# Designs tried in a protein design run: designed miniproteins, single chains. Part 102

Each design is a single chain, and the fold is of that chain. pLDDT is the mean over its residues in the fold that is shown.

## One batch from the design tools (miniprotein)

Design m3540
Fold by ESMFold2-Fast:
Structure m3540 (fold): chain A 85 residues (1-85)
Amino acid sequence: AEEKLRKLAEEFEKENPERAARIREEFEGMSLEERLARAEKLVEELKKKVDELLKEGKYEEAKKLMEDFLYETAVFAVRLAEALE
């Protein structure tokens, strides 16, 4: 399961190196508790935006937003796991 997240994170970093670097920089400055709180807030905001897009019938935009979030979350999870090893 974790290996799949690592592959997703590596793929995202290859396709979006600048964005991946910004994500790492932002989270490196944060404590574990701060990262978790930020992740929870981002999930809440994502749910709200996805619900709004679905109500407007913008299914492709909602799907893309969710995919982007899943890739970014995979990068966060892998970097956090590596820091704990």
Scores: mean pLDDT 69

Design m3541
Fold by ESMFold2-Fast:
Structure m3541 (fold): chain A 64 residues (1-64)
Amino acid sequence: MEKEKEKEKLEKEIEELLKKLDKDPNSDPSNEDMIKLRKLLTSLELGVPLEELEKRVKEQLEKE
């Protein structure tokens, strides 16, 4: 059940970011919002939490 809650939380954060970006077309979306959205989408697609995804990327870079 914890994994389902994490998935729901992730989907909610994605929806909130999309709503924020779409709310004011005249507002300048920050690069941070775009980067965060991409990370959230990738996390959802892979089914892993953001923290784990970031950890794996860092470890791969260190191994190389």
Scores: mean pLDDT 67

Design m3542
Fold by ESMFold2-Fast:
Structure m3542 (fold): chain A 78 residues (1-78)
Amino acid sequence: MVELLEKAKEAVEAGDTKAFLEYVTKAAALLSQHKDDPLVQQALEEIGKAVDAVSAGDRAAAVEHLERAKELVEQFEK
């Protein structure tokens, strides 16, 4: 999952909205299988904020939210 979020960040930095959406959709689908975990719930919220930021054209905010989601997923994975 961390790899998908890293690729999503690279896509945002490259301006590739299609690749960004593909990677975050895959990450969110995998995380949604563990919705009972508070770290997973927070990671999904941060992914949602990253999607909103990309839609608003705010790449800096999108990267920040993806980095927060990645940190939460790393804590969940160990």
Scores: mean pLDDT 85

Design m3543
Fold by ESMFold2-Fast:
Structure m3543 (fold): chain A 63 residues (1-63)
Amino acid sequence: MTEIITVDGSATPEELREAARRAGYLEAKEGKDVILRVTGPALSDEQRQALVRGYREGIEEAE
């Protein structure tokens, strides 16, 4: 089952981290094919790092 999580590039790093955490959790725990879609402006380095960190945390939480 495919799930799409949409986030705005103007979102805070914390909002992006939470979205990525949910994506990682759903992939690891439920075996879902999750697509994280970013709309709006290009992401900053801090926002990109938040996405990577969130995704990792989601996978770890699923274990």
Scores: mean pLDDT 78

Design m3544
Fold by ESMFold2-Fast:
Order: C-alpha cells, then structure tokens, then sequence
Structure m3544 (fold): chain A 77 residues (1-77)
C-alpha cells in the first residue's frame, strides 16, 4: 500500500541520515541493500535495482554524502 511504502521510505531515510553523520560507508551500503530488498518485495524492481547500484558504489568507497543525496532523490519519486 502507499502507506506501507511511505513508512518504509521514512525508516530508510533515517538510516541513511545516520550513515551520513557517521560517514560510515559500510553502514550506508547495508541500509541501501535492505532498502533494495524491501522495494523488491513491494514489486518495485526498478527502484530496487537503483538502490542496489548505490549500495555497490558505497561498498566501493564512494562518498557517503554523494550516495546519501542520490538515495534521497530516489526516495522523492
């Protein structure tokens, strides 16, 4: 449901904000991987793939700030 999706987005937005404050690439990747998994369960395959790509970038050492901004832009869709 749209309510379920909005609650899910809110929880992961908080997780991403925590990763950003901590500058923790590993935690950012874990949050993004879990979000991709939840999006896939909700039938949102394209969004799941986009979050998986961001998780991969975070694991490869991309800036947590950049990953955070890109993830938040995806959540606004």
Amino acid sequence: SSMELELTKGVFAVGLAVARVLKDNEFAAEVLEKMAEEMRKLGREKEAEEFERLAELAREGASVEDVYRRAMALLDR
Scores: mean pLDDT 82

Design m3545
Fold by ESMFold2-Fast:
Structure m3545 (fold): chain A 87 residues (1-87)
Amino acid sequence: SQREQALQALDILEDEARRRGNERALRLVDQARRHLAQGTFESQLQAQELVYKAGLLVYEGLDEKEAEERVEKAKKKLEEHIEKLKK
C-alpha cells in the first residue's frame, strides 16, 4: 500500500539521518510519522513535505534555510498544478 511504502521510506531516511548525526532531520521524520498516523489526506501531504525537507538536509547537505526555500518552491509548483487540475 502507499502507506506501507511511505513508512518504509521513513525508516530508511531515519536510519540515514541517525548515521549522519542529523538531529533536525530525525525530528522531521518523527513529525512526519505523527502526521501519517492521523490518516487524513491533509496529514499525508504534511508528512510528505516533512519527508522532502528531511531528505534535503540528509542527502543534499542543505542547511535549514536552503531546505525551507526548496520546500516553499516545491509547494508553490504543486499548488499551481492542483489549480490547473480543478479546471
Scores: mean pLDDT 81

Design m3546
Fold by ESMFold2-Fast:
Structure m3546 (fold): chain A 84 residues (1-84)
Amino acid sequence: SQLDELVQQVMEALKTMMEAVENGDLERLEQAARQLEELISQLQRLADQLKSQGDLESAQRAYDYAEGARRFLERVRRLYEEKL
């Protein structure tokens, strides 16, 4: 489903960011952070659509992943403010 595809992409972006931090690759970290930000936006839009359709369970799952990813991104940005 579209939700499962977006969740998989979020997980891959998170893994890329963690790998970039481990390797000190600030350019890759910045790129992955921008990708994650766009995926968060897409998850929020999908969650709103699912909620309007009455699929409250899938909507909540999408909101939860978006919020979790957003919090992770904010934490990483605080560590590397000049590079994100």
Scores: mean pLDDT 85

Design m3547
Fold by ESMFold2-Fast:
Structure m3547 (fold): chain A 97 residues (1-97)
Amino acid sequence: MDEEIKKIAKKLNTTVSNVTNIINDMTKTMSKSVVLAILNDIAQDVKLSKNSNVQTINDIIRVIFNAAVDAAINRLTPEQYRELLKKELEKLYKKIS
């Protein structure tokens, strides 16, 4: 279990404590297994736009999650989702820097 959290933290370029805090927050409304599955999927997408200079990974995770939900609702292709994600992460970065 700790090893899975460590892998997610490494893929997201953040700390184990940040991933644990995100899991604890999200598990209030979702099962831990679903949260871990979402975080592993998100971690794959974050590799495409890796940015270690953002202030909080929690905000990155929330932006990625919201973009994924919006992409599903609007039936975006994977390429359109990646472009949307890039734009939303750029907005977040500008707002928090």
Scores: mean pLDDT 63

Design m3548
Fold by ESMFold2-Fast:
Structure m3548 (fold): chain A 92 residues (1-92)
Amino acid sequence: NAMKEAGLREIDELTRRINETMAAVRKALENGDLEVSEEALEEAKRRIDYHTETLGLKPHDAAVSIEIGLILRGEDVDLVLAAHKLYEEAKK
């Protein structure tokens, strides 16, 4: 069952990345360390704008969708925090 073993290994790797990203985001929020790079803000805004334009989502709905997607993919914490910041700004 090489395919079963490969699938379990891939799931374990993805789970580890998600947990690492979530732990880092939680730590930043608990410490009030919400400093994000200008590059991360520009990238998050680009992805959010794409979702509003292509899917007709409201900006805050697009922002939260992007934030969740970034966490589930184990993406850079800086980019996740940038999406969260844009979500807070968009919901007024």
Scores: mean pLDDT 76

Design m3549
Fold by ESMFold2-Fast:
Structure m3549 (fold): chain A 65 residues (1-65)
Amino acid sequence: METLEISGDEADEDAVEGAVRTAAELGARLRIITSEENYEESKEKAERAKERSGVEVPVEFVVVK
């Protein structure tokens, strides 16, 4: 399975939604790389993006120090 990576720290909600849609079209996993401080916000953005897109995509979070 291919992996699409984005920055959770830099991506706004529209960017996360676009990444979710692109990952779904590719049949890929979405990997969101985020700082500890933005982890909860990144999870919320990803959940909203999946809800708004109506697609199920495997999402992986990588928390960096």
Scores: mean pLDDT 82

Design m3550
Fold by ESMFold2-Fast:
Structure m3550 (fold): chain A 56 residues (1-56)
Amino acid sequence: SPFLEGFELGYELAKAGKGRLAASTEVANKYLPKGRQAASDAGIGAAVGAGMAGAE
């Protein structure tokens, strides 16, 4: 699932010091070649994952 993949990536990026928006944008761009829906789902997942890691 792009959402779950994005969640894991966003959580890891936040632990590396990236903010929620930065993590979401990076993951969405990574998934964009796979389609707009996949990019959106992965980006939302990354925002949630980054938030769970304490990122603003």
Scores: mean pLDDT 82

Design m3551
Fold by ESMFold2-Fast:
Structure m3551 (fold): chain A 80 residues (1-80)
Amino acid sequence: LGTSTSDEGLRKTADEIVASTEELVARSKNLGVQADLLDFGSDALRHIANSVKDPKLRQELFERAEELRERAEELREQYK
């Protein structure tokens, strides 16, 4: 019962998106591409968060998305 099973599936998808984003960032040789990949990961997490019914999990996913966006901004500052 409850939203937890469906939300846990979305959480797992979010974890996989983060892992894939980290892998692609690590394999990229270009700081701009790394920043763009982090932004795409952030946008994907926000999209997943909007589908989550549990407000606590939704907030957690939005916070993780913001962390990826901030990392993208830091990388853009480094290659200026």
Scores: mean pLDDT 79

Design m3552
Fold by ESMFold2-Fast:
Structure m3552 (fold): chain A 87 residues (1-87)
Amino acid sequence: MSIAELFAKAIKAIEEKDFEKAIEYLKELLKDPSLSEEQKELVKKALEAAEKKDEISALAYLGKFFELVLEEDPELAIEAMKIYKEL
């Protein structure tokens, strides 16, 4: 699964309060070697929030992650938005 797909599905799972699926998607996202250390730290914080069933904090950290991806790789960010809209 791509970074864009994992990110989009993680957001959707959190919004649906399916924290078990969100945790699975976030763990897979953390395995991607192309993520920067700053991006990985934000995904780790989102994962910790999801494990606590804290929807607001999880979405806030993923929002910051998206901002970093948009600055570094806008094509990847656009792909994630397109996938999210189709979910």
Scores: mean pLDDT 86

Design m3553
Fold by ESMFold2-Fast:
Structure m3553 (fold): chain A 114 residues (1-114)
Amino acid sequence: MAALEAERERALEELKRELARAALEAAARGETERARELARIAEERGEEAAGEAALREELAVMEKNGSFERGIELARAAGLERAAEALELAKASTDEEEKLRYLAYARREMREAA
């Protein structure tokens, strides 16, 4: 039992790491200019609007790096079936707003599991 629990914990940590990597790469892509723009959006329109803008950048990095496939596998290994399903729907969708909605849902499921 303990070994299976450790495997699930490792899968969840790897999932968090993959998503954190996408966020960090998104921030690095625009370097100081993009970081300033996100800070400006947060200041002018609030954290929710800045969060949406950051999520759009993370989505672009995840598509480039194939992080959806790895994220789905890790979410299932962690026992987060709803997060895995949301990531599958995000990957399959051709609409950016629908992808963002599913990605936000998957992040919420992971946050609740932590």
Scores: mean pLDDT 66

Design m3554
Fold by ESMFold2-Fast:
Structure m3554 (fold): chain A 99 residues (1-99)
Amino acid sequence: MDPFTQSIISKAEESIKEVKKLLEEAKKLYKQGNYKEALELARKALFEAEVSLGLLRMAISIEKKIGAPQEDLDKLEKKKKELEKLIKEAEKLIKEIEE
């Protein structure tokens, strides 16, 4: 893996870890009846995941144009799919708290 692709993956992994942490805390607060704080953290998780996904999509487009190896592209696509799942999870949690 080239150093640029490795850097992109590392940043995506860091964002994924933070989003998962925010969602876990939001779910815990929701179960405890702290709806206001749960909603705030779920919204922060959604925002961070959307920003990270946007940057990753841009990076994938650049990597494809420069002819990056398929193995590297597959790793980036895996991180993209993980962020997309986290976005859906955050949206579902926000809807559940607001309903």
Scores: mean pLDDT 85

Design m3555
Fold by ESMFold2-Fast:
Structure m3555 (fold): chain A 87 residues (1-87)
Amino acid sequence: SMEELEKLVDEALKKAEEIVPILKEFPEEQIEAIREALLEIAKKDPSLQNVEKLSDLMLYLALYKQVTTVEEALKAAKEYLEMKKKL
């Protein structure tokens, strides 16, 4: 359900903040854009409905890609997932 997916994404955000506490100081707009992108991607791909996978992707998008919009987050997330398939 959507409520279960939202809970998983929220748990992934909490886990990411535990690993990298500075995420709590990031702009709310940036974190919300990443959260929205993760919801869209996980909704389409059930294999991503896992706290660890979503937290890893969250950290990648925030720290390495430094995305600020939903569109940037969606593009970067798709590139990340394709990269992992080649490994």
Scores: mean pLDDT 84

Design m3556
Fold by ESMFold2-Fast:
Structure m3556 (fold): chain A 83 residues (1-83)
Amino acid sequence: AGEEAGRAAGAGGEAAAEGAREGNAARAAGGAIAAMGAAVHAELAGDEETAERARRAAEAAARGAAEMNPELAERGAELGREA
């Protein structure tokens, strides 16, 4: 469950980065939302350590999407993979 949530947050960060690279705000936002959902899921599962890592990944993905900055969104993907 924890590793799965981390992978999902990472995938959300990757999608946000791709959206930002393409100039596609909807895709970037979708990736950020997916990463945030993964963080919430980890919290509900009671895995506080994985939830904290997924939350950091989601925050990076959300910032990258809001700024249309692929480097910030990619940081979210990296943090999710570490979870």
Scores: mean pLDDT 76

Design m3557
Fold by ESMFold2-Fast:
Structure m3557 (fold): chain A 76 residues (1-76)
Amino acid sequence: MSKEEQLEELKKLEKEIEEALKLPDEEKLRRLNEIEKRVEPFLSSPDEEVRKRALELLIRIGVEKLKLAVERVLGR
């Protein structure tokens, strides 16, 4: 993939994260895990901008998954 193609794919993955956050908790977690696996390979990109963007998306996914874990502990 070119740098431009990688950035466009990450932009699409960001939109998929936004859509996943609108789903019920079980579907949201499953979808976030699928998106996370699709983002992870971009951390190995030779391009710093691509790696930075991928890291930002992974941090966002991690925060949302942590929120879901906290809600599960509270039994809601």
Scores: mean pLDDT 83

Design m3558
Fold by ESMFold2-Fast:
Structure m3558 (fold): chain A 87 residues (1-87)
Amino acid sequence: EEIEKRVEEAIKLAEKALEYVKQGTDENFEKALEYLRKALEIVKGKAPLIRSLLETAINVLEKYKDEPETAYIELKRILEQIKEVAK
């Protein structure tokens, strides 16, 4: 189903964002934000709960850009929640 494939691609992009956040540099934080924004566009108008969680993930990165450990922990938690609702 088309929506399941879009959700899978969005999860892959969010996982890439988590990898960039783990590296803890400003440059990698900007890349993480780009990947999350791409994931959000893929699910735009579909899967409203996953969309809401991706919007929360973007807000978390913006809020904790100076705290890479906190950003990583919070983003990892949100990503696990996205994976649960995608089942």
Scores: mean pLDDT 82

Design m3559
Fold by ESMFold2-Fast:
Structure m3559 (fold): chain A 109 residues (1-109)
Amino acid sequence: EKKKALEELAKIIEEIEKEKYEPEDVEAAIRRLHTKSGLSPEEIAILIVASKKEEENKEILEEMGEKARKEGLSMRELLERYLEYVKKKMSEEEKEEVKKLTELIEIIL
């Protein structure tokens, strides 16, 4: 199950980012986000889906990052603000993708 979940997750990421990732690299990235950054499976799924609009989201992340430095916000507080922003802009299709990715990430973790 875990191997199949990793292969399916890597394929979904490839479709979203239009770039191929090895399943082991995907697992390492997810574990790092979960263990080092304290992100939940749902939060990781939201970040993956948000990568579809990378150019728009990069500018917003840079603006939020600059504001966070001025306000003395932690990395976690910055991530929470970004995740709320992204969730509010999601379509119903993107919300369904988040749900599927969350389930796959939970199997991997």
Scores: mean pLDDT 75

Design m3560
Fold by ESMFold2-Fast:
Structure m3560 (fold): chain A 70 residues (1-70)
Amino acid sequence: SEKEKAVEKLRELFLRINDILEKYKSDPEKALEDVEKLANEMLEQARKEFSPEIVEEFKKRVDELLETVK
């Protein structure tokens, strides 16, 4: 289902964010820049693959993740 695919993308995003933060812990500005780029790429993919309702829910959860790393 779309909901299951959206959950998988959120899990993938979370894991990749953690990898970026670990890789660039000596350069937090670069880490944040790469995290924001990744989040935007994932949102663009979600818009192409999912219904508007699922995209809105996905965006809310992405925004929550970004708030956590600011």
Scores: mean pLDDT 81

Design m3561
Fold by ESMFold2-Fast:
Structure m3561 (fold): chain A 64 residues (1-64)
Amino acid sequence: SSQQELDERIAAAEAKDLKENLEALKELSKKVEENQKAGKGLDEDAKLSQQIAEEVRRKREERE
């Protein structure tokens, strides 16, 4: 096994503890997927991806 597996397990445990916060960012991720299905360009995908990253950071910082 590699350190990659250890990181994955840590991420899984962290996701379990922060499930409520993770659910919120999943909703944002769904918007990015919808944009791709609609055949939209990276202009909207990039904006939604940044929004997801921003929400993840905010939720995690709020948790701390």
Scores: mean pLDDT 61

Design m3562
Fold by ESMFold2-Fast:
Structure m3562 (fold): chain A 79 residues (1-79)
Amino acid sequence: MTPETEERIAKVIEEGAEKMRETGERLTGEEARRLAEEEGLAPAGRAAVAASFDPETGLYAYDREVLEEVTAEVERILA
């Protein structure tokens, strides 16, 4: 995974978190995937965004280390 893709994933996570703060409502896992798709992330990036989102609490786990591990593994598989 490229640094540019990681930054786009982080941007989508931040955008989702901001929308939750603004509306006072939690995003669903499906909405998180849709935001990643609209940002043009590849399936691997969309999976990373979905994995960082907790549907039970409606919070994003903004953990760059976890995102790096998951997306690096997926990139290795796709290469």
Scores: mean pLDDT 61

Design m3563
Fold by ESMFold2-Fast:
Structure m3563 (fold): chain A 120 residues (1-120)
Amino acid sequence: SAEELLKKAKEALENGDYISAIEYATQALRVAVEEGDFELAAEALDIIGKAFLSLMNKSKYPSLLFLLAYTSHQIAKALRAGDKETLLKLNPKAKSVEELLRDFIDYLERVIKWLKEEEK
């Protein structure tokens, strides 16, 4: 379930396993979006943002990780507020909130693969 994946993400974050935290939280985010649970999606995005911020200071690419953390937190805030207009401003090419979230999830999955190869 999304809740079980979110719990694993929180445990990974607490243990300093930031890449695993992002991976579990991204999986939880995908399930939550498919189920229409935008509150749980926002919680997953908060964990993703915290994990990217934790990686930022030890990364060769701190600006990229900061941008990912910032974007994750902005999406989480807008989802909790039901602010569709703010969400669509983050990606003007997306035709719906669901499309924006799927595109962001796909991007996060590519970033996770890259981070695993870099052993950050």
Scores: mean pLDDT 84

Design m3564
Fold by ESMFold2-Fast:
Structure m3564 (fold): chain A 79 residues (1-79)
Amino acid sequence: YEELGKKGEELYKQKKYEEAAELFDKAGEIARDVEKDYENAAKMYNLAGLAYRQAGKTKKSLEMFGKSTEAYIEALKSK
């Protein structure tokens, strides 16, 4: 998932916001479901939300921020 996150950052810098958001969303899913790394999942979903916001995809942006909040709550429960 780290490679997907880095690729997302490169696309974001190139203003390919929707493509960046898709990679951040996938990175968040892998961090959550495979790695059980809820802190990094929350971070990736937050980056996806910001990228969708820049792309003007308001509903997808809000969905990603919701996923970020859920992952962050799980990270707090695991401490």
Scores: mean pLDDT 83

Design m3565
Fold by ESMFold2-Fast:
Structure m3565 (fold): chain A 75 residues (1-75)
Amino acid sequence: KDLLAQLLSKIHGIDEEQAKKLAEVVSLEDIYEGRLAEKLYELGIIDEEELKEAQKLIEQGIHPLTAVDKVLAEK
């Protein structure tokens, strides 16, 4: 949990409290499978437009963590 929360807190726009809550519902497997953006959307951290942008980046071969970070950095 703590290691995953630390990893998630490195994402631009996600604070430590959000990272801790997210780490309770997201696994490392979810991140590698590209489900992180969907989980952020379900929790209301990103909107539908941000979700679609992150999915496009992942389809282009961008790592799921980097894709989410880029989308949130533009916010």
Scores: mean pLDDT 76

Design m3566
Fold by ESMFold2-Fast:
Structure m3566 (fold): chain A 85 residues (1-85)
Amino acid sequence: MEEKFVELAAKRMRELLSKIKTLTEEQIEKLVEAAVKTLREHGANPQVIAKAVRETARELGLSDTTARMAAIAAVISVEEAKKEI
């Protein structure tokens, strides 16, 4: 169910965020890549992955701009993975 994927993404991103003192675009990309990889391993589709990343960013108190950038990065990451098949 979608809620389980959001919780899984939130847990993974929180673990990584706890080790990050400053949020740069590079750090955001690493957070998104880790969350996307975890969700893909659990069979989540691209739409669910994008939603989970956006909701997680909002839950973590990140700005609307940062949440939007994270969601865009998640979509790009999923599209790049599709090209490898």
Scores: mean pLDDT 71

Design m3567
Fold by ESMFold2-Fast:
Structure m3567 (fold): chain A 58 residues (1-58)
Amino acid sequence: MEVTREEVVDGRKYVLLRAPSQEEADAAKAELEKQGYRVVREGRAPDGSYYLLAEKPL
C-alpha cells in the first residue's frame, strides 16, 4: 500500500491510500482505525487497485 495524498483541512487530517489487493486494503483500514482514523470512503480504482479515504481530528 502507499499514501497517495495527505491533507489537513479544518483541524482534520485526511489520507488517501492505495492498496494493490483487497487483503491489503482491509489491513490498511484496520491499522488506520487503530490510529484513530475513520474510513469515510473506499472503493476500487479503474487500474484495479483499491483506495481508502480516512480522516482523524488533529
Scores: mean pLDDT 77

Design m3568
Fold by ESMFold2-Fast:
Structure m3568 (fold): chain A 91 residues (1-91)
Amino acid sequence: MYYYSLLLNEEGLIVAASELSESVEEMVEDTLRLARQALEEYPNVTIVVSATTKEDAEKATEALERALREEGYAVESEQLNETTFKITVRR
């Protein structure tokens, strides 16, 4: 199974992509690193989370929201389909 995320700026351009991960935990860790880097340059970043199952997509989205909120960012999530979530992060 492979998990990945895409990071987009305010213009909808892809600014980063996670490496294909075999675990939710690895994808979350890579995504957090990329999100922190992107938020140094862009005031708003959209993260698209893709997983193989609905449970894994929800788990990854929850972990990302929790970590980013704890760092002081404003975070909103939206389910696009059963295995894909969109997370909007604002400074």
Scores: mean pLDDT 84

Design m3569
Fold by ESMFold2-Fast:
Structure m3569 (fold): chain A 82 residues (1-82)
Amino acid sequence: SMSDLKKAQEALERLKEAAEEFKKLKADPNADPTKVTGYALLTMGEALNLSLLAKKTGDEEIKKIAEEGSKIASSVGINMPV
């Protein structure tokens, strides 16, 4: 549905923001370890949310968004628990 597609798009945007912050903090030797872990968990959570939404809907566009999210998470060193 259009509502599910919008949820997927919003989740991908949150994933991108969290992954960018995680990458930035991980490169900072003075970063708060709790904050680093928080952004890693947010990135993983949104990637899992997208994967589950793709499986639930069977929507090819949502599946494509979920695959993009998984690739972004992996690119910053966050592996999906699969």
Scores: mean pLDDT 86

Design m3570
Fold by ESMFold2-Fast:
Structure m3570 (fold): chain A 78 residues (1-78)
Amino acid sequence: MMEELLSKIEEKAQELGIELTPVARENIRKMIEKLLKGELLSSDMVQELIDTLVTEAGLSRRDALLLIGEVFKIVFES
């Protein structure tokens, strides 16, 4: 199930022109694990994830937000 969700996110990232680095992929995996466990993500945790994707994965804030939005959509609407 986790690998299926990651594959869908990788496909969406490619469609958006966003390259998922290993660092970005690992941060997305951790986010999915928390969401699937029903854990509350604080605004600070979401902001930290955005900052990590921008700083370590080299994404723009716009691309990081688009990718995070697709993660939420795939996890909750699939």
Scores: mean pLDDT 75

Design m3571
Fold by ESMFold2-Fast:
Structure m3571 (fold): chain A 100 residues (1-100)
Amino acid sequence: SMPEEEIEKRKVELLEYVKEKVPEITDKANSEQSEKLNTILTALVNIINKKNIEESLKTLEELVGPEVKKLGEELYNTDDIEKQKKIIDEIIELIIKHFE
């Protein structure tokens, strides 16, 4: 397994990657959609931090759909940073599509 220091470094990198993408989503959301979006993004952040995984995956399934849950499971189960970024991009695209 990866050293703990490298795991934490990669979590920070992924969280910053998500943060850079957030304006692309929030700029299109109204007040009601913004509350739902905040819940979805919190679930994604929890998955990246490897916390509350079962609850977070359920939240993604209920609010966006089973495809995003599957991507969240893949994100949780991979340690490849480039694959994690690709999965995050796919999750973000599905979130954007869901709010359009």
Scores: mean pLDDT 79

Design m3572
Fold by ESMFold2-Fast:
Structure m3572 (fold): chain A 69 residues (1-69)
Amino acid sequence: VDEIIEKRRKEFEELSKKLPPEERKILEEYFDLLLELFTVPPDVKKLINDFKTDEKFRKLILTFLKIYN
């Protein structure tokens, strides 16, 4: 379990290096929140791709983070 979480965290660090710092911070907060609320680590590649390509998903993440601040 911890091994999978560590692997996903490393994938996030590598893939998020290409994101602007502000977007990386938002996505990092969302990733950490998902780990806290759900026991299953998210698919990092899908998460980053959806964040980049889906404007509605991006707005939903921002709204979600405001609620769980």
Scores: mean pLDDT 72

Design m3573
Fold by ESMFold2-Fast:
Structure m3573 (fold): chain A 80 residues (1-80)
Amino acid sequence: NDSLVALALIALWQSKDPQAPQLLAQALDHQSASVRSTAQVILAFAKPSSALQEALQKVAENSTSASARDTAKSLLKKWS
C-alpha cells in the first residue's frame, strides 16, 4: 500500500526516528510516484544533518535510478 508507505515516511520524519533519513533517501528510488514525491517534498524542506547527507550520498553512488541519483546530488550540492 503506497499511501501507507508515504504516511509512514511522514510519521517517522516528524517523530525524528533515527531510521527516517535512510528511509527517505531510499524512497527517492521507490516504484510509487507518490512515495517518491513525498520523499522529495520532505527532503526539499529538511535541514541538513550528517545522517541525511550520508544516506543521500549512498543513493547518489548506488541507486539504479538516474532520477534518484540526480535528486540526491542536487540536495547535497544545495547543502554544501
Scores: mean pLDDT 84

Design m3574
Fold by ESMFold2-Fast:
Structure m3574 (fold): chain A 58 residues (1-58)
Amino acid sequence: SEEELLKKVKELKEEARRTGRPIVLTDSNGNRYYLSPLEVLKMSDEELKDLLKKVMFG
């Protein structure tokens, strides 16, 4: 759901802020996408939500 995606967006931004480590997204085929913490923090919640939707759900 969109609410769950927005919750995930907030969690990823908090992780990026807390750890300063790359965020790893894994799709249904096992492909890994690496986002820098600065990229995650510069993206809007909407942009990151759309990226998560594309990676995780197509």
Scores: mean pLDDT 81

